# Designed miniproteins, single chains, continued (4): the designs that were tried, part 107

Each design is a single chain, and the fold is of that chain. pLDDT is the mean over its residues in the fold that is shown.

## One batch from the design tools (miniprotein)

Design m15709
Fold by ESMFold2-Fast:
Structure m15709 (fold): chain A 70 residues (1-70)
Amino acid sequence: SLAEAAAKSGRAGAAAETLAAARTGAWHMSQYAEKAGIKEAAEAGRRGAHAETLEEARQGALDASKYAAK
């Protein structure tokens, strides 16, 4: 499902050890969340995808995962 795909991508981004991997997880999370209509999760995922630091990218993916779990 879109929700399962979003959750998987968000967790992968939050646990990522590189900026590129964290951004990729956050970006995929934003795409699935947007299709599922979860606006807050899509916005958080986009912030993570555009983050300049690993910490910010992970945080965006984590926040997106929290919003998607509502």
Scores: mean pLDDT 79

Design m15710
Fold by ESMFold2-Fast:
Structure m15710 (fold): chain A 90 residues (1-90)
Amino acid sequence: SERDQFLKFLDKAEKQIDRIKEEAEKAKTAEELMKVMIEAGSLHVSLSTMYVTAKKSNILSDDEIKRVEELIERAVRIEKEAEKKLKALK
């Protein structure tokens, strides 16, 4: 079902965000930080698109919508922290 596909995407997104966070913690170069920002930004866009679609279709529960919002916030935080570290290099 469409709902099962959305939930499967959320599980994958959560694992992906955990890996991006680990890469952000290990990042020492401008190139590595830029890669983290691109990956986190792409995930943020995908999750935001999912959020809009899910709200319109009512296929996700309020708790599941909140889970999408929390993942968006995590992606944005990683992106902003990586940007701050990039600006501090030099």
Scores: mean pLDDT 86

Design m15711
Fold by ESMFold2-Fast:
Structure m15711 (fold): chain A 98 residues (1-98)
Amino acid sequence: MKAAMEEEIAAGVARLEEHMAEYIAEKHPSAEELEELRRKFEELVTLARIAAALKALGTPESTSEQEEEIKKLMEEMLRAGKSPEEIAEAIKKLLEEK
């Protein structure tokens, strides 16, 4: 399953890269705008990888209460340098416990 999940994540990242390349080619943003776009792109790539990992794990639907806990967990794990796969597994465990 991990190999198939990595392939799906790679496809998602490739689509995001394509969209960013189109935006840069069209808008010719400033150096400061490029740095902010790069930061936002990195966040989107990370979120896409987490989403793909959660989909592969078959994660159940979250409640509004669990959404807040999921956000906090993601923030803590991203700060600790955890992989998107580890974050997805932790989210799945949180949802399964409730």
Scores: mean pLDDT 66

Design m15712
Fold by ESMFold2-Fast:
Structure m15712 (fold): chain A 69 residues (1-69)
Amino acid sequence: SANEERVAREILNLHIEALIEMGDIVNEMLERLRRAQSEEERQQIRDAASQRMKELSTRLRKQVDELRK
């Protein structure tokens, strides 16, 4: 139906926006890693990026679940 097509399009748009944000997180992580002076700092940078990715994934799942109600 037209309503199902609208919901599918909104879900697709959420995934596209999430993909762009994930790209930004990766790019910021790579720039920080290039400037890092220690292995401890590099690990902290990776951990921070991983946490941001997990938070984004959780938010995306909640948004998609709300649209599927």
Scores: mean pLDDT 89

Design m15713
Fold by ESMFold2-Fast:
Structure m15713 (fold): chain A 64 residues (1-64)
Amino acid sequence: SDGIDMMNDSFTVSPDVSSDINIAIDNYNNGNNDDSITHMTTAYINTTNPTGRDMIIDAINIVS
């Protein structure tokens, strides 16, 4: 039970990081790839969760 809670917490990003991710998704959907990459990079720098960082790197590589 505690292990599941810690896994969920380790995958959850902070509200500040989630804001940058949401802006990046919106920019990508509007064809603003450069702005999307900028916001994903900001989210990556501010993310302390290794799994979240890896997912953001993968997203940057897909958009680039």
Scores: mean pLDDT 68

Design m15714
Fold by ESMFold2-Fast:
Structure m15714 (fold): chain A 63 residues (1-63)
Amino acid sequence: SDERKQKMKDVAIYGANKVLDGAPLEDVLKDAQKRSKEAGLSDEDTQRVLDVVKKVGDFVKEQ
């Protein structure tokens, strides 16, 4: 649903911004997982959000 997609985007953007601001990736992933569950996202949708945050973390390390 559009509501589920918006919730996924909100958590992913939140996590991405924290990683870009220099927060440790492991801590951000734990926070994003908790927020995804609290938002009512499924395990599959939660994993998709975490994958996006991890990709941002990998990008920052490559710079």
Scores: mean pLDDT 85

Design m15715
Fold by ESMFold2-Fast:
Structure m15715 (fold): chain A 67 residues (1-67)
Amino acid sequence: MMEKIKEEVEKKLKELEKKALEEYKKVEVGDWSALSENVKKALELLGWLVENPEASPEEILEKIEKL
């Protein structure tokens, strides 16, 4: 079970990264208000991971789904 959850986390992180990167290329550097929702979600996830370094793969997956 644990391995399957880790694979799901990696898959969803790659999907989020791809979407955020695609949208970020359309945004002028330095204009925070122009950032798309997917870029904002990626930054929110990064901030949450920094505050929760001991988070389980299950908690990370739940956080991604709730973004």
Scores: mean pLDDT 69

Design m15716
Fold by ESMFold2-Fast:
Structure m15716 (fold): chain A 95 residues (1-95)
Amino acid sequence: SPLQQQAQQLLDQAVQLYMTARDLLRLGYGTGDQSYIDEAKDYLKRFVELADKAIETLRQLGEDEEADELKEFVEREQKIFDKWIDYIKKKIAES
């Protein structure tokens, strides 16, 4: 269905944004350049926005279990990213 295709496209795009955010955090850690951390935060925000759209689309399809699992994943990853961002920012400031 068009909704199934939309959900898959949103998930694929969200995964790419998430992977880019992770790579940018690694660059920020390795280089000490805060601009990578700010860029990673922007990519993480876009990831969350697309993931939320995917969650809504999955619920419209009746895929409530998959939607709940994705929501838990997003909430967990946001907490992990926030902790890593705080850690990296502190390390850059102490250098």
Scores: mean pLDDT 88

Design m15717
Fold by ESMFold2-Fast:
Structure m15717 (fold): chain A 66 residues (1-66)
Amino acid sequence: APSPREVVDAEIARAESRLDMSDPEVRRRLEAWRVSFYARLELGLLSVEEVRAEGELLLKLWQERL
């Protein structure tokens, strides 16, 4: 099974493929997501299911604002 870190990296890469990375606001928000996920991973607060669920929710909410 993938580690939580691998799942975080995969979710960020997936968001990068779906969002306009030429937009500085998009890059700033994705970096904030990565930092948040890694901080929770270091604290042992993160499961693979929670990373995927939060990643999908954040991506959906971002797309809805357009």
Scores: mean pLDDT 74

Design m15718
Fold by ESMFold2-Fast:
Structure m15718 (fold): chain A 56 residues (1-56)
Amino acid sequence: SMEQEAEDYIAKIIARREMTPEQQERLKATVKSGLDILEKSREEQKAREEAEREEE
C-alpha cells in the first residue's frame, strides 16, 4: 500500500539523517496527516469524475 511505502521511505530518511525519536514521531504524524488529506481528495475527485461520466 502507499502507506507502507511511505513508512519505508521515512525509515530510510530517519537512518540517513540520524533523527531523534521525537523528530521521527513528528515526521510520521505529518506524513499520516498528509496521506489522510490525499485520500479524502482522491475520494472527492473520484466522485466528481463519476458524476460527470454519468451526466455525459
Scores: mean pLDDT 73

Design m15719
Fold by ESMFold2-Fast:
Structure m15719 (fold): chain A 90 residues (1-90)
Amino acid sequence: MDELLEKIRELAEQIRKATSLEEAKKYADGFVKVIEELAKQMPEEERKALLTLANQLKINVDNATSVEEAKKAIEGALIAVEIRYRRMKA
């Protein structure tokens, strides 16, 4: 679990450094896949919430018309994932 959270943070940093919408969308796709892997390791309630978040992130990023819009969607998803992970660890 900690390794997946670290991968999520690393992908978020790569997305922050993205200079094109195409590059941001590519890293966002990787981020969605990592969230899906994290969801598989969580109880049913948290799993469903993370899968919903991953799907919503994919839609928001696919519809993004600017790099900043894509980055904003990914930052929101990162915060939501970290909050859910901390709640399980507490």
Scores: mean pLDDT 77

Design m15720
Fold by ESMFold2-Fast:
Structure m15720 (fold): chain A 83 residues (1-83)
Amino acid sequence: SVAEELIEASRKVFEEVAKKLGIPQEILDKIIEASTELARALEAGDNDAFLKAAQRYIDTVKEAAKAAGISVEELNKIIEEIA
């Protein structure tokens, strides 16, 4: 399914980013989980689930940026470059 393809692609991107920036496994796991929830909500057309997953994703990206010692904007650029 499209969600399964997005989940796998996103996992690989986030694993590469975490390896490059030294992001702890616990934070990486949270990002992957939130990204998975986003993809599943999109496939299901569940707007409420999508918004909740999006907020969790945003919060976890902020945690990851803080752990890496960079801004959220810098982290997003690195994600885009690896993707």
Scores: mean pLDDT 83

Design m15721
Fold by ESMFold2-Fast:
Structure m15721 (fold): chain A 60 residues (1-60)
Amino acid sequence: HMTPEERLAEFLKKLDEIAKKNNIPQEERDYLKAQVTARLEAEFAAGDEAAVKRIEDLIS
């Protein structure tokens, strides 16, 4: 299994690539990454694997 840190890094990398492809400005991308980081960290802390997977699946 990947660590939470590795999963977060992989998700943020994919999110940034998708956002760039859709011409989302840097400021918007930084905001989105911050929001997603906070949400995923909270879900990891809660141990809610189903919620983490649902978030990851949004950009798979």
Scores: mean pLDDT 79

Design m15722
Fold by ESMFold2-Fast:
Structure m15722 (fold): chain A 82 residues (1-82)
Amino acid sequence: SSEIQQLRQQNNQLTDQAVQLVQQGKLDPRQLRDIAIEYTGRMLRAIGDYLDTGDEKAYDAEVKKILQETNDRLQALIDQAQ
């Protein structure tokens, strides 16, 4: 959906900002590692559930939730580092 595309674009932008802050010595890369591990695990679970059920509405809702919560965590991390 267009909403998921917008959330993915935001996720890419926030990730780039966080990486830049790491390069400047303002942010601990271990915090990004922990967010990346959680994000990947949640996405793999959502994909697996979709393959088992074929429920596109449940998949879309879960992906939106994962992206929103991940983006909120990245934004909070960036705000604290600046």
Scores: mean pLDDT 91

Design m15723
Fold by ESMFold2-Fast:
Structure m15723 (fold): chain A 68 residues (1-68)
Amino acid sequence: GQRVVEAEAARGEEALARAREAFGEAPVPSDKLREYGVPVPASLEEVTIAQGEEYLRANIAAAREALA
């Protein structure tokens, strides 16, 4: 439900903040972002924190749309 989506959004934003502190703006291996709890596309071996943020926000927006 909506509460689960909002909890996942909050958790993802916290994970992004921690990853940004650790790695900055450089590309990092996708598995490292997944270890921090950031969802990333399986097709990408390396991603930036900005790409992880974009992917998270797109997934949350789609989940909110599906619940409306």
Scores: mean pLDDT 77

Design m15724
Fold by ESMFold2-Fast:
Structure m15724 (fold): chain A 87 residues (1-87)
Amino acid sequence: MKKKVGKKTVKSLVDNEISAKVVSSKPITDDQATILAHGIDSVSSKDQPKAAKVVVYVVKTPDQQQKVIDYIKTDSSKQSMKKQIQK
């Protein structure tokens, strides 16, 4: 509720299609990884760390997290994901 405004794209993707599958520890598809990567890339650089935190929460395994990183197009989104994985 508080201070989660502006994460609409990543939140919508997580809630609608991907979150149920990855929360169950099921491997994500390349298409799902591409959608999550695009979700992070689509938010402002200021909001990318928060979007990356949501994606890392949903994508539980290191292999799946790396798969999302591989599809990210912007360096700032990649750095945000790497920081969430390292911490």
Scores: mean pLDDT 65

Design m15725
Fold by ESMFold2-Fast:
Structure m15725 (fold): chain A 56 residues (1-56)
Amino acid sequence: MMVKATKDIVYTGVKPVKIPEGFEIEEDVLKALMMKYGGLSEEEVNEILEKYFEEI
């Protein structure tokens, strides 16, 4: 399922990740990237997806 960022997002973990507003990505790919580079749990990633991303 494709998701879109509702605002600019910056995460600093093992490696800095910047996601611009309007960025579209497959949900499973985004989860994998945020867990690997952000050091986030699946639960934390799901909370961020609910808060900062919308389904398209």
Scores: mean pLDDT 75

Design m15726
Fold by ESMFold2-Fast:
Structure m15726 (fold): chain A 72 residues (1-72)
Amino acid sequence: SEMEKLKKELRELISKKIGLEIRIIGLDIDIELAKKRGDQARVDALEAEKAELEEELKRVEKEIEELEEKLK
């Protein structure tokens, strides 16, 4: 059914969101370590990667909100 398909898609998106959040936390740790070492080039590269993941997370969160609205 349509509802079962939407619920499956919602579970997959929530799993993807959790994975992105874990990756962002890992990058935050690496950024802080790079800052403590004074490695500005590494900080800049990691912050750029984090920005890309945060943009992907924002897209996934919007898809979750749209699916949750359809399931109400």
Scores: mean pLDDT 90

Design m15727
Fold by ESMFold2-Fast:
Structure m15727 (fold): chain A 98 residues (1-98)
Amino acid sequence: MLEKLLENVIRLLEEAKKLLEEAKKDPEKAKELIIEAQASLAMAILSLAVAKLAGLLSEEEYEAITGPISEAAEAADAGDLDAAIKALEEAIEAAKKV
């Protein structure tokens, strides 16, 4: 059950990373791609919050993953796509470590 949820979270984070990488290459579509990436991040956070509420994730595991996701969202909103991508890589590694 937890494994399937984490697999879906990792997929959403990898999709967000890909969208931000595409936004760097295509400034004309950057705004649309960033909005789509933000939606994927919001879904990942919601899934993790549900897992924490269900007792499937510890508080430390939840914070280790959602911290970098929040950093990525803030960096993307500021237009710092390099910082956002780096934070997503940290979130993906934290999720894989659970």
Scores: mean pLDDT 86

Design m15728
Fold by ESMFold2-Fast:
Formats: structure tokens, sequence, C-alpha cells
Structure m15728 (fold): chain A 91 residues (1-91)
């Protein structure tokens, strides 16, 4: 169902943004530019997934919505990786 897929894509994308913001905060404290840049990239990808999801929902395009969900999941993984790197830089 498009509503379920849209909710899933949005949920993953918003969580990706949340983790990316935390990674920027910790990376800034650690003075680790690589973590900050990775986190910014993850946040931008998550925002892109939100836009793709909205377009897919408006068009009723199920395949495009599935791609938006996959993009959101990838952005979340990238944000988790950036956060892990920022935490390691603080140790």
Amino acid sequence: MLFEADEEAQKYALEGIRLAMEAIRLGSEAKDLESILKAIGAALSAIGALFEGEIAKRLGDKERMEKATELAKQALRDAEEALKKAKEALK
C-alpha cells in the first residue's frame, strides 16, 4: 500500500536526519572533519529520499515509492556509519 510505503520511507529518512545531526554534533566536538562531511552527505541523501517519496505518493507510483524507501534506508545506514565514526573519534 502506498500509504504504508510512504510512512516507512519518511520514518527511515527522518531517523537518518536525526542520527546525521547527532553525528555532526559529536564530530564537531571531536574535531573530525571526515565524520562531519559524511553526516552532511547522509542528511542530504535523507532529504532527497523525502522528496522522492512525496513525488512518488503524488504520482501514485509504487515502484518509485519503493526506490524512495530504499534510498531512505541507505541514508539511514550512512548516518549510522557517520555517527559510529564520530563516536570513535571521541574515544
Scores: mean pLDDT 83

Design m15729
Fold by ESMFold2-Fast:
Structure m15729 (fold): chain A 68 residues (1-68)
Amino acid sequence: MAELARDTAEGLRKLAEQDPNPERAARFREVADRLYTASENGDEEKAQEAVDEAARLVTEHYAERGLP
């Protein structure tokens, strides 16, 4: 699962670069770092918490930009 977590973290960092909201962009980067760290440490609970927060941020990102 470490590879999927790494790919997800990279995706979140790319969304941070594209997000017009600087606070949400900063949260994308923080969540990406937390997900990567949790995955490297084998902390499944913290990894899941990061994924749940990422899902909320992704929803907010696309809702604000009007993307499907």
Scores: mean pLDDT 76

Design m15730
Fold by ESMFold2-Fast:
Structure m15730 (fold): chain A 85 residues (1-85)
Amino acid sequence: ASMAAKKAELERLMAQQGTEEYERIERLKEEGASEKEILQARIDSELAAKERMEKLYEETGLEEAKMMAEMHESAVRILRLQAEG
């Protein structure tokens, strides 16, 4: 695939993940979920995004996908710290 096609797939996956997370979190809030449940849902979303970006990097070699995976890994670490205190 062209570099443009690889970048388009990266952008599509990022947009999809962001929308799915937003909708899931809003649903949990409407259902009266606890802050801990919402925080866990964010952690789960970031872990799924990391795995998706790692897979994209393995399939395409796109450096932007590797950087996004590292960003999501950092987000998981921060969210876990928030869950602890």
Scores: mean pLDDT 81

Design m15731
Fold by ESMFold2-Fast:
Structure m15731 (fold): chain A 80 residues (1-80)
Amino acid sequence: SAAAEARAREEKRREVKKKVLEIVSEVTQLIATSDDPEAIRQKVETALEELKKLYEEYKDDEAIQYQLENTMEAIRSVLG
């Protein structure tokens, strides 16, 4: 049913949002607690690769795509 499909879409979006928040939290925690620029760079690169994988996995959901694009740009800005 249309209602079941809408619920499934919202559940996927919530799961992706939770994973994105965890990735962002790990990056921000490392930036706040580490004085090692190489460790920060590696963590940012790892985070971007995980976000790219989510982007490819959810290519058919425009809301998820938009969220991931904005998050990747924000994380890229950490490196200048």
Scores: mean pLDDT 84

Design m15732
Fold by ESMFold2-Fast:
Structure m15732 (fold): chain A 56 residues (1-56)
Amino acid sequence: SAVDKAVALLENFSDVTNPSMLAALLKFIGRELELDEETTRRVFEEALARVRAKQA
């Protein structure tokens, strides 16, 4: 799924708390997965939540 692909992309980065890095990752995921802006936001938020949960 798009979320699973976004999770894999986010797991390549050690710092997912920096706002500037998060903004860059959001744009990167949208381009990499060829998603519209609204879908990219939803996929990014879900993937970020999953990555953070796995690190807890």
Scores: mean pLDDT 74

Design m15733
Fold by ESMFold2-Fast:
Structure m15733 (fold): chain A 85 residues (1-85)
Amino acid sequence: PVPELSPEAQRLREEALEHLDEAYKLARDNIRAQFLLLAAKTSLELGEFEAAEQSARAAAELAPEAREALEKAAEAARRAAEVQA
């Protein structure tokens, strides 16, 4: 059920997941951001890159402590959406 991704989209998904893992560690006590981080991770796993970008950007608004990592995750997801479109 996960869509077949190009090698470039797979690499960008892995990059986005690495940035989300860092954000998860930085925002561990921010419960509202944790829900958006879970949504972004789930969207990335399903190949829903636009949804993943939106969730990561929303998480960045709620978790300034993890904003840099979340912006990098959102950018990687956006690029994955662009190459997969």
Scores: mean pLDDT 83

Design m15734
Fold by ESMFold2-Fast:
Structure m15734 (fold): chain A 73 residues (1-73)
Amino acid sequence: IVGKLLEALRNSGKSELSAGELAKLSGLSVGTVSRTLNELAEKGLVGKRVVNGVTRYYVPSHEALEKLLELAE
């Protein structure tokens, strides 16, 4: 799951995406994406911010990216 989300982020060319955008790009359900992103956010591996009422997710650091790649095994 994490590997598909990272692939979707790379293929989008965007630095921040909503859970719905990630679900469409990765082929996963919005529920699966939202659950996974919130779990990763609790671990500090993804950041989130609200812009115009929409929650957007991003990778906050190179260290977080390395840990996400380990989880994508």
Scores: mean pLDDT 75

Design m15735
Fold by ESMFold2-Fast:
Structure m15735 (fold): chain A 87 residues (1-87)
Amino acid sequence: MTPAQQIEELAERVGEEAREELRKLAPDLDLTVEIRVTPDSVTVTFRVERDGEVVAEAEVTIPLSASLEEAEQKIREAARKAVEEAL
């Protein structure tokens, strides 16, 4: 896999985990993940919506030079921030 694909898969996995957690805590909240790939970075945006309105959002940009460990830490921090701001 390319570094961009690895970051994308990691972001999708973290997003799924965060969505599961939100479903347990606040079933009226929806979490979506938006991934934008550039030649040198991947931008991951976590949005939490209630009835179609954005109530919380967190974004992180991961350079393709970053280790997977650093990427995971930053992506998980962004997901947690979005969830915490929504609650």
Scores: mean pLDDT 84

Design m15736
Fold by ESMFold2-Fast:
Structure m15736 (fold): chain A 73 residues (1-73)
Amino acid sequence: SGRSLLEQGKAAFEQGNFREAAALYEEALKREETLSNDEKAEVHRNLGQAYAKLGDLDKAREHFQKAQALREK
């Protein structure tokens, strides 16, 4: 289920629907038990990109940092 939400978020992002993409990525994180650490890092990277496109640079930075921390495990 988390992977399905990640794929839906990617599709929304590719269409330029950054707010919808961010919401879908946040929903994927609520189902993080269905995600590997690599998939969680991907969700955080993509969420960072979506927030950057929306102009929310503080949230973008936070999620990029979380993605990096997950990859360093």
Scores: mean pLDDT 84

Design m15737
Fold by ESMFold2-Fast:
Structure m15737 (fold): chain A 68 residues (1-68)
Amino acid sequence: MKKLEEEVKEYIRKEIPDASEEEIEKAAKDATESIKRFEELKGHVSEEEKQGIIDDTIESLKKKLEEK
């Protein structure tokens, strides 16, 4: 879990370098929790599905930043 969260955090930081550390941390946790919940409900999560969840989180954060 922690390693996945760190990888997601690094990816978000690279994609949205103007986001604050607090926003990046929150987004990484949200994405990681969504991935874990999906895995628990379906018994498995593909790499494509994981990337989709991460991408959705990034798009949501980008939209929030654009509105400010």
Scores: mean pLDDT 77

Design m15738
Fold by ESMFold2-Fast:
Structure m15738 (fold): chain A 90 residues (1-90)
Amino acid sequence: SMEEREKRQRVALERAIGAARTLINAVKYYKPDDAEKYIEELKKAIEVLRDPNATVEQKRAALKTMIEIARKLGLEDIVNLFEEALKVLE
């Protein structure tokens, strides 16, 4: 049902936001080149995922940005979590 789909999307986005906060902490710990840029991009992505007025396309774009950063740090579990959220968003 549409209600079950909306509930699955909300749960997936909440998990993605939690993982994004963990990813910000990982960036701060590992201090890769472009760390400040990654933190800024992740914070903006979290804002999009938390915005109830953001479109599905905007939320998908935010998740794709977070996936790219997680892959650059080699954090496969976080990548997989973001990819699952992306699948739930169609």
Scores: mean pLDDT 87

Design m15739
Fold by ESMFold2-Fast:
Structure m15739 (fold): chain A 57 residues (1-57)
Amino acid sequence: LSHEEAGRRAAEAARAAVGPGAGATAKWQGLDLIRQGASGEGLRWAEEAVRLGEEAA
């Protein structure tokens, strides 16, 4: 799975599934992609997943 696709899916999951558990999962998925060196669109989606995950928590 590409960083862009993985990041987009994490952001979609964070947006759709609210609550501390779901938010925490999406946040960690985003952080993991950033740690793996995601760039461009992948980084943007990873950052969105972290942001939405924080808001859901």
Scores: mean pLDDT 70

Design m15740
Fold by ESMFold2-Fast:
Structure m15740 (fold): chain A 80 residues (1-80)
Amino acid sequence: SEEELKAKMMEPFEKAYEVPYKLAKEGKIEEAEEYIKETSARLEALAEGADPSAHEVVKRLVELAEKGLKEGKEELEKEK
């Protein structure tokens, strides 16, 4: 059940990079930052009381979303 919880959290996160990346690349930086903030808060709440490994997964996946934002900003700057 804990492993299934981790897998289900990972599926939405495979797109967590793409959503901030797309928004940032389109110049919607504030929307990308708010999306990361809301998503990370929701997933940390879901990990509350779960096994320690679930909390580590959430942390790594939030880092992936932040990477999407950073790389999206870099692509936006290349087009200027």
Scores: mean pLDDT 74

Design m15741
Fold by ESMFold2-Fast:
Structure m15741 (fold): chain A 62 residues (1-62)
Amino acid sequence: SMLDELRKRVEKIVKDYKEGKITKAEALKKLQELGVEVSSRLSGKDLEEALKIINEAEKKIS
């Protein structure tokens, strides 16, 4: 599903940040870009879940 692919993309961003491959600013920018993408492609409960996944990842980076 799109939500499963989103989870994998978010996990990679968090992993790349923790491994020092990207900066905190780059990781947050990538998560914000995903927020824009899911807002254009999803609606209702799927959008709410997608934004929750992104928000929880931002908390792990912040």
Scores: mean pLDDT 87

Design m15742
Fold by ESMFold2-Fast:
Structure m15742 (fold): chain A 67 residues (1-67)
Amino acid sequence: MSDREIAEMLRESARILKERVKELREEASKSTGRQRVLLETRALFLEIAANTEEMLAERLERRVEEE
């Protein structure tokens, strides 16, 4: 498997995670108290994961150009 193929997979995974973050934030806006905090916290963790996957994809894409 090439670094390019792995980068494409990471970008698709990040896209799915970002969509899930939107759903969780919308649900949090409709929730109150403890449930709202838990949903917002979960959305934050998924956003960090998505951003990390995009950073890794960008790094792998750069390596393909250098090889």
Scores: mean pLDDT 82

Design m15743
Fold by ESMFold2-Fast:
Structure m15743 (fold): chain A 107 residues (1-107)
Amino acid sequence: MAKEDPEKAVERLKEAIEKGNDQEAARIFRELIDAGFYSEEVAEAAKKALDSKNPAVRALAVQTAILSYVKMGKKEEAEKIAREALEDEDPLVRSTALAMLSYVRSK
């Protein structure tokens, strides 16, 4: 369950990503996932977080972006994000991408 207003959480997420505040970004991603709050704005914020230097933030961004695009009916965009994340440098991000790609294909 989100601990704050989901729209305000999205704005704080964008700020945390811009400032490189990895702990805050990861916290907000988990809150949005727990709340099931997925929107176009959440997907856009998650796409920006895919460029994070922190692999834990990138893994959460992959999961959040894919779940958001699936909720919006954009299956092709979700698959594209998963496939691109399979090329990631970090094994955590790659394993998250593989799991999410399986999820999108089962949808």
Scores: mean pLDDT 82

Design m15744
Fold by ESMFold2-Fast:
Structure m15744 (fold): chain A 108 residues (1-108)
Amino acid sequence: MKDNVEFMARMMLLAGLSPAETARQLSLSYGIPFATAQRIVNEILAGRQRRRDIRNGTMPISVVQQIYTDMVNSYNSLVNNPYMTDDARSVIQSRIDFLQQVIDRLRR
């Protein structure tokens, strides 16, 4: 349920809808309270701001290290998934290698 609503919210925001209009449309389309829809939209926007802060170098190094470490741990779990194709494992491994290089550079 949450993943489908979040996916639609992300698509609406990407299409250029305002946060308020996105929340209204989610409330109407999924029959959820407006406050719940607004919270979901705000969580997505906070996530986007967090990604911008990491990219722009405004986030503390310790927080950035923790986020990348958590991402590497999550991707390692995915690489060990027996249902994953070799092509998908190669893509995820490249992402792990990239994130590990970033972590190593942040330790300087």
Scores: mean pLDDT 68

